# Designed miniproteins, single chains, continued (5): the designs that were tried, part 40

Each design is a single chain, and the fold is of that chain. pLDDT is the mean over its residues in the fold that is shown.

## One batch from the design tools (miniprotein)

Design m17459
Fold by ESMFold2-Fast:
Formats: C-alpha cells, structure tokens, sequence
Structure m17459 (fold): chain A 61 residues (1-61)
C-alpha cells in the first residue's frame, strides 16, 4: 500500500475504536495488528509510533 493508503487505514481503525462497540474494537485490533506487519508502516517512524500507541490504547481499554 502507499503511505497515504496506510494513513487512511490507520484513521479508519481509530474511528472503529471510537465506536466503543466490542465487535468493532476487536475488528480494529486485528486490522491494526495486520497494519503493523506492513513494511511501509515499519519504514515510517511516525506512522509506526502512531499505530503502536493506538494498539496500546486498545489493549488497555
């Protein structure tokens, strides 16, 4: 995926987490774990940090 597509995917995951619905949160967590495996995310320090912080927030909820 392009960097813009990765950023849009991350934004979608953030919005899903904001719904507060358990099924949406579980889906968002799975999508985020897959996104973190993407080489483009691993190569971008800002996007990687943003994704890791969001995953930590989801795990802490």
Amino acid sequence: MSLEELERALEGIEEAFKTGERTMILAARKELEELLKDPGVQADPELKERAEKLLERIKSA
Scores: mean pLDDT 77

Design m17460
Fold by ESMFold2-Fast:
Structure m17460 (fold): chain A 61 residues (1-61)
Amino acid sequence: SEVEKKIDELIKRIEEAVKAGNMEEAFRLVQELYKLMKENKVPAEVRRKAFERVQEILEAG
């Protein structure tokens, strides 16, 4: 779906920002991801998996 594509794109951008050391941008993108998932009423399981991916990126970076 369009929403799933946007989630994947935002997660990729978060990873790029973290790798670049741009934590301000990474934080902004994380906020956009949460807002997107909330506004589109994304299922809890999909939200949890997206959050886990973001957490791994932030912990590894």
Scores: mean pLDDT 83

Design m17461
Fold by ESMFold2-Fast:
Structure m17461 (fold): chain A 82 residues (1-82)
Amino acid sequence: MEKEEEEKKKLKEELLEKEIELGLKRMELGVLKIELERLKKEPETEEKRKKIEELERRIKELEEEIKRLEKEIEKLEEELKK
């Protein structure tokens, strides 16, 4: 029938999926940042240092993923608002 209606439905579904993914990634980032702060307050050991490095890498990866998702969501919102 109307291609515009079908495209809008698809965009809404993609937007919802991306928003859910963004929410989950933001929650994970928050948890990792809390863990990192806690580890930095504890006595310095080689094991703790390795865990801090792993957490910092994970945090950086998540921040980049969140940035990409936010841009994708913004583009989808613009398409829906046209």
Scores: mean pLDDT 80

Design m17462
Fold by ESMFold2-Fast:
Structure m17462 (fold): chain A 87 residues (1-87)
Amino acid sequence: EELPTVEEVERGLDRGLAAAEAALAAARAGELAPEEAVAILDRLLAEVDRLAELAKQLPEEDRARVLPRLEAARARLRALRAEVRAL
């Protein structure tokens, strides 16, 4: 399995967070069932967890740059999930 580059991780996180915010917006607008929005967020959280495990195999400098971004993304996704569940 090929390790992702720092740029690939950052682009993936940007896309994932955009998708997560779109899912919450759609759920708030009644265009997406809250349970479907939760399923999207759970998939994105699983992908962040997978990337965090892979990032442990990166060189120290790359790992130091990527892990804080992954943790920030995880925190944001958990917050969005809580907002969806409150709908």
Scores: mean pLDDT 84

Design m17463
Fold by ESMFold2-Fast:
Structure m17463 (fold): chain A 59 residues (1-59)
Amino acid sequence: EEEKLEELAKKYGISVEQVKGAKTLLDELGEAVARQYLMRDLGLSEEEADELLKELKTL
């Protein structure tokens, strides 16, 4: 699980802590809140945010 989070962090140019934050938001508050965090706070595109959220759902 940690290795996958590190791989995702490198792929999207963000920190492991930010990936963990997105996963927590996805699991606790849902996809819309996690997408908003990724796009507005971390600067990911809509496509990047959607791909990362899809990967996080498999964990």
Scores: mean pLDDT 81

Design m17464
Fold by ESMFold2-Fast:
Structure m17464 (fold): chain A 59 residues (1-59)
Amino acid sequence: DLIEKAEELEKKAEEYEKKGDLKKAAELYREAAALYAKAGDLEKAKEAYKKALELEKKA
């Protein structure tokens, strides 16, 4: 449930990233990271969070 929602947010983030909306993409990766953390998948949470930070630096 939470993992499926996080995966959907990651796909949405990728679409915004392709469109050049780095701020929106970063927000969605942060939301995905929070859901992965809630689900106990700390590895995926860390990966999503790192992507959010990278995009925030570029914006």
Scores: mean pLDDT 84

Design m17465
Fold by ESMFold2-Fast:
Structure m17465 (fold): chain A 80 residues (1-80)
Amino acid sequence: DLQNAYNYFQQSLDYLNQGNIDQSRNYYIQGVTNTSRYRGNSDQQIQSSIRAVQSFFDTASNQQRINMVQTGIDNVQSMI
């Protein structure tokens, strides 16, 4: 559901702005999962994407995290 993905990315951004990286990561993963399912990706593809996202998000700077979440929001908005 793209609307759910949009809401999850917005919550991820809100938590990033509050400095809560753990909650931001959790909501970002939910946004990615919902977007990936909408695109018809397999469970294996979704799990591989989640693992890559977790690794990248944990090692990223705050600016890179913000850019990743903004990209997720923009991509979902373009599909709604």
Scores: mean pLDDT 80

Design m17466
Fold by ESMFold2-Fast:
Structure m17466 (fold): chain A 64 residues (1-64)
Amino acid sequence: GMKEELIKKGEELVKEGLELLKQGKYDEANRLISEGLKLIEKASKEEAEKLAKQAVRETHEILS
């Protein structure tokens, strides 16, 4: 359904953003992660919060 489509698209954007973080493209990464989380939040605030926490953990791993 539409809700599932928004979550999938948002997850793809967050994944792309995290890959850009690994490449040192911080501005582009932050833009994509923010866009992805906003799309997921439109479908489910709970799923967006869950993925946001995961993205923070992955960012720490990349930058550590």
Scores: mean pLDDT 83

Design m17467
Fold by ESMFold2-Fast:
Structure m17467 (fold): chain A 64 residues (1-64)
Amino acid sequence: SKEELLAEIREELEKEPSLTPAQIDGILAVAEKMSEEELRELLELVRRGDLDGLQKLLLANVLR
């Protein structure tokens, strides 16, 4: 479900030492408006440590 994906994304983001709690909250605020398919892509990017890919995906959703 979308809620389960958001929970998994939060857990993976909290493992990233370069991200502050405020940045994680900001990422999740954008993620809440994304489709389940986009959330699966976001989760894979976070799991790979692809922060550049993460930023590009989030920016595309904010600029919409």
Scores: mean pLDDT 81

Design m17468
Fold by ESMFold2-Fast:
Structure m17468 (fold): chain A 69 residues (1-69)
Amino acid sequence: SAADHLAAGVRALNAGDYETAIAHFDEAIKLDPKNAQAYFLRGIAYAMMGKKEEAEKDFKKAKEIDPNY
């Protein structure tokens, strides 16, 4: 489920496995394209990898879906 991928992505993010985190957040977004949290967390993973443009795009998308992000 989208929630299962979100949880797995968070675990990978906390472990510093940013590539695995991004893969799980990609699947969460495919299953639930309006999940602002998944975009926000994928943005963090991209930022940790130095992928600033991808991070900014995801942060903007999260805020577009939910302005409180």
Scores: mean pLDDT 91

Design m17469
Fold by ESMFold2-Fast:
Structure m17469 (fold): chain A 77 residues (1-77)
Amino acid sequence: MSGEEEIDKATEIVRDAVARLQAGADPRTVVEELIKRAKELEEKGETFAARAVYMSAITIARNAGLDDLAAKIEAER
């Protein structure tokens, strides 16, 4: 089922992002990369995966104090 496969893909992308953050990666860079991946998923028609990745990017941005970036992502959705 395509929606389930999309969620599995989104989960893997988010897990990799969280692991990078725990390793000391810059939260802004990680969020920007997640936005790029979400846009690529939308271009492929994988709208459920794209939405999950966008929601995770917003959460990471807010947790890192990047409220301006989080608001910008929310405005696009």
Scores: mean pLDDT 80

Design m17470
Fold by ESMFold2-Fast:
Structure m17470 (fold): chain A 71 residues (1-71)
Amino acid sequence: LRERAEELAEEAKKLYEEALKALEAGDLEKAEELLRQAKVKMAEALLLLAEEAGDEEAVAAARRLLAEARA
């Protein structure tokens, strides 16, 4: 799970970089969508880490972040 969470965090980082590039190009809608995708990936990474740790409070927090990112 730790390794998969690290992969998701790296994917989120790449999406953030693409969002910044879209923002610099003036494509605000694309930048917002890429940022949303990055937030989803990061929330998924945090959820996996919390589940591996067996921390129910952290799992609940990560699930809230994921739901918020998908809204």
Scores: mean pLDDT 81

Design m17471
Fold by ESMFold2-Fast:
Structure m17471 (fold): chain A 57 residues (1-57)
Amino acid sequence: MDRDLALARALVAAELARNSGASPEEMGARARQIGLAVGIPEAEAERLAAEAKATAE
């Protein structure tokens, strides 16, 4: 879990850096998708989405 969460966060950070022009809503959706693809629980993926959306604002 911790390793998967760390990987998901690293991938989300890379996505935010690469797509600086994307909307907060789009970044939230991408972060959720990344978390689920990595295999973290849906609740944790939703938290990653909220964090990414806030960061993109």
Scores: mean pLDDT 78

Design m17472
Fold by ESMFold2-Fast:
Structure m17472 (fold): chain A 95 residues (1-95)
Amino acid sequence: SKEKLREEAEKYFKKGVEYFENGDYEKAIEYFEKAKELFEEIGDEENVALAYFNIGKAYEAAGDKEKAKEYYEKAKEIFEKLGDKKRVKEAEELI
């Protein structure tokens, strides 16, 4: 059921985006963390990094700049490992 875990992770990620767009940053973080845990379980490092990046954005929008930087740094480290230069630059601009 690796495919089922991926589908569930994607649904949680989508819920995180929906809560973020509605200004519910606490629930956005909760759902991005749920998605991240499932992406970690299936070894999807790219989507783990994307979840960290979006957790950072939610903390920033909520006014927690210190937490935001922490999560952007976590995302950046994974993007560097993956050779994703564009996403590394995007994360650096937010740190």
Scores: mean pLDDT 91

Design m17474
Fold by ESMFold2-Fast:
Structure m17474 (fold): chain A 64 residues (1-64)
Amino acid sequence: FTVAEVGEALAKVGLSASRAQLERAVDVINTTDPERRGALAQELARVLGISVDDAAQILAELGL
């Protein structure tokens, strides 16, 4: 995934993040096993400073 794709997924959930936060989120998404969706959602929530439920919705928008 790219910064643009993750930024669009955030916008669909009504959220925004800095470029630095989006770059960290992209790294988490690209390096975490997508079959470990719960762990991925928790780490994404931590990096973006959002709820795990919001992180799970962002992952759903990305097709994860």
Scores: mean pLDDT 80

Design m17475
Fold by ESMFold2-Fast:
Structure m17475 (fold): chain A 91 residues (1-91)
Amino acid sequence: SELKKEIEELKKRAEELIKEVRETELSKEELEKKREELAEIENEIARLAEEAVKKGELSKEERREIVLFLASITVEIMLIRMKIRELELKE
């Protein structure tokens, strides 16, 4: 399904952003940008998943996997926010 493909592409984009945050020393401004991009991806995945559920395109198991992935993005966003706060307190 098209919706499933869009969700998988957004998941890949989120994973790339998380990898960049983990592997690169980023400024506060760069971390804020990555946090905002992750939040937008999280919202878009949630929207597409709800649409796919309404169309009967997602199984119960696929819905659970998406919920767990969204929860993981929420945790990563919180970790980025904590890192931003640490940088703010330094200067």
Scores: mean pLDDT 88

Design m17476
Fold by ESMFold2-Fast:
Structure m17476 (fold): chain A 85 residues (1-85)
Amino acid sequence: MESREAALLTAAKLAIAAGDYELARELTKELVRISSDPAAAVREVAEALVKAGAREEALALIEAVLPLLSPENAERARALAAEIA
């Protein structure tokens, strides 16, 4: 479980470094489904997108994963979106 979670997070960050933001978004959707802390996983990917200069893509990623999150994790993700916006 943790090994696959770490691999998906690494793959998402590599996709961001390669400029493949669509792949990063799809990998993050899978990551939130298996993660023990989905909101923290979303934060790591969103922060990597912001660092890469892809702020609008970070906001779009958070919006795309909101329906996949529990209410408490969705609140944490919305707070992150407010920090980025």
Scores: mean pLDDT 84

Design m17477
Fold by ESMFold2-Fast:
Structure m17477 (fold): chain A 64 residues (1-64)
Amino acid sequence: SEILEKIRKLMDEAVKAAEKGDFETARKLLEQARILADESKDPEAVRYVIAAELYIIGLELEKE
């Protein structure tokens, strides 16, 4: 699915941004992925975005 490929790429970029400490970019990319996942109505896509979001939140909290 083209939509699933876009979501995967957005999540990969969001995680990489967060690992570099760029949490603002990571959040924006996750927001885009979440919108696409919700529109896709695919439970697996939604689950993957939620998992990436939780991982990024964990990284952000460790920087505080």
Scores: mean pLDDT 82

Design m17478
Fold by ESMFold2-Fast:
Structure m17478 (fold): chain A 99 residues (1-99)
Amino acid sequence: AAAEVDREVQATREAIANGDLEKAVEESKRAVDAAIRLGETEPDLEKAYEVAQRVLDAVTEAADYIVRREGDTSPLAIDAAVNELAAATILVSTRNELK
């Protein structure tokens, strides 16, 4: 559900605000996983696209924060980059279905 995605997006941003790098990665992955589930069940593709955009924004914020704190080759930065790629893939797939 969109509410589940929004909760995980908020949790990701709260983790960033608190400086909790590991939690930021964990919550951003949960946001991605929730967005995948929403994409499979939400018949309103415009709504799914808007949610996918919010997830990508939050995941990108987390990835940028982790890279600035730990560097781009740290294990957490790699995990964050994987989450960002997954979020971008969901957005592109949803956009293509809108055609």
Scores: mean pLDDT 82

Design m17479
Fold by ESMFold2-Fast:
Structure m17479 (fold): chain A 71 residues (1-71)
Amino acid sequence: MDEGRRQAGEVLRQGLLEAASRSRDPSVSEEVRQQADVLAERLAQARTDAELEEIQREVGRVVDRARQSGR
């Protein structure tokens, strides 16, 4: 059911874009925005729970990177 995954991808993308907007470092903000698109596409194409878990871990790493750039 691709629609449900696409909706989840959109929510994920919005969350990452919000994290990017909170960063003062434009290079980190741009990287987070680019990864938001990549991760949303990966989520839309994911076929297994293992792939979904890996995407969730990647999202966590991206958010942590954005947070550290705000120090």
Scores: mean pLDDT 74

Design m17480
Fold by ESMFold2-Fast:
Structure m17480 (fold): chain A 64 residues (1-64)
Amino acid sequence: DPLLEKLRERLEALRPRVEASGDPALEAQLRAAEELLEEAEKTKSVSKLVAAALQIIGLELDLA
């Protein structure tokens, strides 16, 4: 799924920024996004893929 691959790329780009922040809330958001992407891949669930995308967007906004 090209969308799932793109979301993983975006999430991995955020990882060093989250680690540099030292903010446990941002680390929790990163883990939540990872879990949603894993479940979306495992279950082929569109709703979980959308939930993962929203988590990633929220994390991107919090880091901006």
Scores: mean pLDDT 83

Design m17481
Fold by ESMFold2-Fast:
Structure m17481 (fold): chain A 94 residues (1-94)
Amino acid sequence: MREKIEEAIERLRELLEKTKDPVVRKLLERAIELLEEILERDGVLTEEERFELEILIGLLGIAAGVSRIIGNEEDAEIAREAADLLTEILKAAS
């Protein structure tokens, strides 16, 4: 679990450097902060952290949809990939 979270943080940081959308940027920054907090506790998720991850996944999904509608395919792909990374963390924590 710890290694999976560390890999997700590194990939999210790469996505953060590529995004031009300020909303996607803020969601990625919060996802990184949350995953770093989880790592400080050896990758153990609280119910509150699980709920926040689910909210972030939903918001990233909405951001991806909005970016696609307005023709920003790069930010749509970034937001979708970030949502997928967070989803895999939740699955691994089950």
Scores: mean pLDDT 86

Design m17482
Fold by ESMFold2-Fast:
Structure m17482 (fold): chain A 55 residues (1-55)
Amino acid sequence: MLSPEQLEMAERIVALDTSTIEGFEEAKAISEELRAKLSQEEIQLMQEYIRKLAA
């Protein structure tokens, strides 16, 4: 379903502190790259994976 590269990007997003401007900008850049490359279904899978990592 998700490639190893996509899983690494998800882990990077989870590791970022999005309460900071720097972390927010990095998360935004990764999200924009993913949105351009992934389908809506793949984005849903990514969000589920991130939720599992954050739990």
Scores: mean pLDDT 72

Design m17483
Fold by ESMFold2-Fast:
Structure m17483 (fold): chain A 56 residues (1-56)
Amino acid sequence: MSIEELAEIVGKALGVSAESVIAALKTSPVSQRVLLKEAEKAGVGEAARELAEKLR
């Protein structure tokens, strides 16, 4: 999946924009960890992890 597609999937599940998802993953290790935990609770943890890997 593309970065845009993964960000949309995670954003939709968390009720935030795809841009906000990408920003959270890039801002700090703490923000990334929080987003990954919330994504896992929402059932999109795998998509969020793949997105984080692509955003290296």
Scores: mean pLDDT 81

Design m17484
Fold by ESMFold2-Fast:
Structure m17484 (fold): chain A 113 residues (1-113)
Amino acid sequence: MRLVLAIDPGRTETGLAVYDLDKKRVVWRTTVPAEEAVIRATLEYIREVVGRPDLVLVGDRPSTRALAERAAAIAAEVFGVPVRLVDPSIVDELIEGKPSEETIEFIKELLKE
């Protein structure tokens, strides 16, 4: 089972979803306040209760890049897995539970080697 955590960092709220790449479904999804302490607590909850992701993808919008970089740093500390800043459309697709074939193949390539 390959789990991908998608993070959509916002100024007020952060969207999060854990997607099962092999079963092609969202396992868990939430929206939390954009505060670092809340984000960290949510990531720790995912690790202990939902499942440790194999990969973390963080949406990289120019207007929220500093928030994306901070969320990525926290995710790297909490999980110790590969973390990537990616086009926000990839993250939006995963959160909606409707990734395109192109998004799935992109994720599979990142999980190789």
Scores: mean pLDDT 87

Design m17485
Fold by ESMFold2-Fast:
Structure m17485 (fold): chain A 89 residues (1-89)
Amino acid sequence: EAEELKKRLLEAILKLIEDPTEENREELTEELLKGLDYAAKKNGASQEEVDRARAEIPKQVDELVEFIKKNPEEAKEYAKKVKEALEEM
């Protein structure tokens, strides 16, 4: 279900912010790919559109890791908001 996918994605984001390890980066990448596949299937996206979005995901995850490392205080504030969203689910 969409809610379960959203919960797993938020949990993966929280883990990465708390500890930006390669393992947590790979977990977030997998959850983003699952979310993309779900959204593409629901919205009837073409294979070409899915392939382009899939190729972009690793870059987006790398940019998030870089943001966390360079802006630790802002990342902690974001993590707090993600945790509050998870507690309300």
Scores: mean pLDDT 81

Design m17486
Fold by ESMFold2-Fast:
Structure m17486 (fold): chain A 83 residues (1-83)
Amino acid sequence: MASADEETIEKLQEEAEEKLKNASEEEKKKLKEIEEVQKKLEELAKEKRYEEGRKLLEKYNTEENKKYLQLLSLIKYKKLKEE
């Protein structure tokens, strides 16, 4: 049986996909910028440059950017689960 938290996450994932579909041009641009930062973090992790990755996360970890990071994480998690 899925926990209440899992059901809530699934609802948030659906809302995230709907928000992405209806996102403004400015929001789409912001999401693309955050996706580029995530790619840089993956490259740094692959090179074992964990301290630089953590510093990049701290610089990018603003309240505004957290909303977009959460949105992208929910969408990626849903796609990974469906694969």
Scores: mean pLDDT 69

Design m17487
Fold by ESMFold2-Fast:
Formats: structure tokens, sequence, C-alpha cells
Structure m17487 (fold): chain A 51 residues (1-51)
């Protein structure tokens, strides 16, 4: 989403990841949001492993 992309540009990777998670809850088939979520998690230093 645009808001998530804006947060990525600001270096707010944790906040960006939250926005992309919200996008996936609304549309689980949104592959762009999934890709951006994984990207944001990597930049935040988080592991992509589900808990």
Amino acid sequence: TEEGKKLLGQGKYKEAAKKFEEALEKDPQNVDALDLLNYARRKAGEKELPD
C-alpha cells in the first residue's frame, strides 16, 4: 500500500511491516503486500519465521 511504501522511504520498517500485514488481512492474495512485508522485516532485522 502507499502508506506502507511511504514508511519504507522514511526508514520506519517496523511500522511499514504493520501496514503490509493489514493489507494482507484485507486481501490475502495481495502478492505485492506480501513481498513488501518480507522486505520490511528484513530491513528491520527481524527473522521471517512465523511464530
Scores: mean pLDDT 74

Design m17488
Fold by ESMFold2-Fast:
Structure m17488 (fold): chain A 56 residues (1-56)
Amino acid sequence: SMEEIKELIDRLGELLLKEGVPQDRVDALKEAFLRQAEIDPEKTKELLLNAIKELE
């Protein structure tokens, strides 16, 4: 669902901020992932889960 994808995007954003990525760049990445999710939600979810795993 889009709700689940948004939660994953938020989690990734929090992890990126902890790694020292600037807020403006994190916000831009969140927007890019939201746009990608409109095109291919399943692939976007997979990419988000993999990115979160790499940062945790």
Scores: mean pLDDT 85

Design m17489
Fold by ESMFold2-Fast:
Structure m17489 (fold): chain A 70 residues (1-70)
Amino acid sequence: DAVERARAELARAPDAEAAALGIQALEAGEAGDYEAARRLAEQAALTAGASPEQARRAGERLVALMKKLA
């Protein structure tokens, strides 16, 4: 079952580390460090098991959002 396999992979992946990286990405973006925000968001997505392409999109979306809110 693909769902059970995904659950097992998530249990091995430290969700706490992905969450911490995501929070750091938001803090960097709020501080105006968009390069750090992008990289931290990409690392968070990769740590959570996203593909490199999904991680890149996540970083780009976060930076675009933070620039709009600045």
Scores: mean pLDDT 73

Design m17490
Fold by ESMFold2-Fast:
Structure m17490 (fold): chain A 72 residues (1-72)
Amino acid sequence: SHMEESKKLVDEAQQSIVDMARDPSRVDELYQRAFEAADQLAKISGEEGQKTKDTLVRNAELAREGARRRLA
């Protein structure tokens, strides 16, 4: 169902965001994974999916900035 698919995409994006903090060396691959999951969510869940994507992408950007600072 769309609900099961949406939950899986949200979980995948959130896990990737958490993993960026745990392993900053993987920041580029994890950011890409989070973005792709959020983008797919927007495509299958309409306006609600787009709203969730905006939140997930914002959180992923913050996690990426934090990871890059830890690598510097």
Scores: mean pLDDT 87

Design m17491
Fold by ESMFold2-Fast:
Structure m17491 (fold): chain A 56 residues (1-56)
Amino acid sequence: SSSREKEIQEEIRKLVTRLTALQLRLIANSDNPEESQRLQKEIEEVEKQIEELKKA
């Protein structure tokens, strides 16, 4: 595979790892509305980044 393709795959992998960590933290903070709102917004941004990279 090209170095660019491999770099994109590595970036997606890092974002997926971050997404999983954020989702687990969201579950752990379900009783904290302020933290939950911040985490949900960050999750949506990470999901958007992953989708854009998958379409590239």
Scores: mean pLDDT 84

Design m17492
Fold by ESMFold2-Fast:
Structure m17492 (fold): chain A 81 residues (1-81)
Amino acid sequence: MSWEKEEKALKEMEEKGIDVKKVRDNALRFAGRTSYLFRKAVEAKREGKEEEYQKIVDELAKRTGLPKEDIEAAIDLELER
């Protein structure tokens, strides 16, 4: 695991005013189907399936009440692991 890459990504997100720990905590609080959808969004992003990715992000935002930007930040953080 690239600890240095994770730390750099976290610092860059925090510098942009994103509370990465809060975003990560919110994502980790997803339970059942919401947790499954989060993993599917990460997979879709990794595979370049943009239409599927956006559909899942929209569903996550609707179910959690979180802004899309917060969900996308959590997914981007997961992709750096």
Scores: mean pLDDT 70

Design m17493
Fold by ESMFold2-Fast:
Structure m17493 (fold): chain A 83 residues (1-83)
Amino acid sequence: MESERERLEAEIKIAMAQIQIAVAKLNLERGKVDEEDVKLLEKAIETLKEVLEKFPDNEVAKESLKEAEELLKKAKEEIEKKK
């Protein structure tokens, strides 16, 4: 029961992180990325790292983490261009 709940909690955390990634990605594609998108990506990365500490072989979490880290780099570069 508890292991099933822990897996479901991890899936919910991954889903939340994917939503945060999607919002930041959409804003980046529209040229509207800002520091709030950086915060969303940093929160997604933190959440995914927590999932991977408990489930190190979770492939979805690993792929989402890679995407979030790449988007964070791009978001910071786009914000720097606006300054």
Scores: mean pLDDT 83

Design m17494
Fold by ESMFold2-Fast:
Structure m17494 (fold): chain A 61 residues (1-61)
Amino acid sequence: SPLAARAEALRAVLAGERSFAEFVAALWPNQPGVQAELLALPEEEQRRAARTALRTLAEKA
């Protein structure tokens, strides 16, 4: 499932196995301004965004 694959990628980001930049590029590929703003966030806020996205994907299942 595409949603399961995205959830796994987000878990890898939260585990430190993938970069936050890869996560941001995957979710907002056509929004360079959004990508730049998210990449400028402090590490704690980046992790919060990843957790929120993972929770949202779980709720859509």
Scores: mean pLDDT 72

Design m17495
Fold by ESMFold2-Fast:
Structure m17495 (fold): chain A 94 residues (1-94)
Amino acid sequence: HMEEELRRRIEELREQVEKAQAEYDSFYKKGLEKARADGEAAGLTPEQIEKNGKKYAREIMGEEEAKRLPSPEAGVAAGLARFEQIERDRKALE
């Protein structure tokens, strides 16, 4: 039945997004710490440090989660796209 199928799809998507968010946040935090240490010593701007943090987070995720995720980069990109959509939806409600 379409309604039950839709409910299961929503539940699976929610679990995937929550897991992706938790994993992304964990690795992003590690990436940012490394980027801050390197960037502050080099006199980089906050925007450059943020960019480097995302790069390092992606590298850490790729290394640790390569076995679990089909193309860790694609998984992260999909998660980020979903979070951007949530931000847009919230902004539209303002």
Scores: mean pLDDT 65

Design m17496
Fold by ESMFold2-Fast:
Structure m17496 (fold): chain A 65 residues (1-65)
Amino acid sequence: AAPKPSSEVTARVVGAAIRIIGHVLDGDLEEARRVREEAVEELRKLGVSEENIEEAEKLLEKALA
């Protein structure tokens, strides 16, 4: 059987967080914020629930802090 949809969502959020941290370490805060915005839009396009999008936004915001 194929991986669960929740697994794909988790992988995308983790991938986005890693990319955000990378940009923060490079001192590129504007690119880090752009990656966060793109990740949220991608989750919406995948039909992820609003509750899960809110949790992803919180996790990605924490990666910026």
Scores: mean pLDDT 75

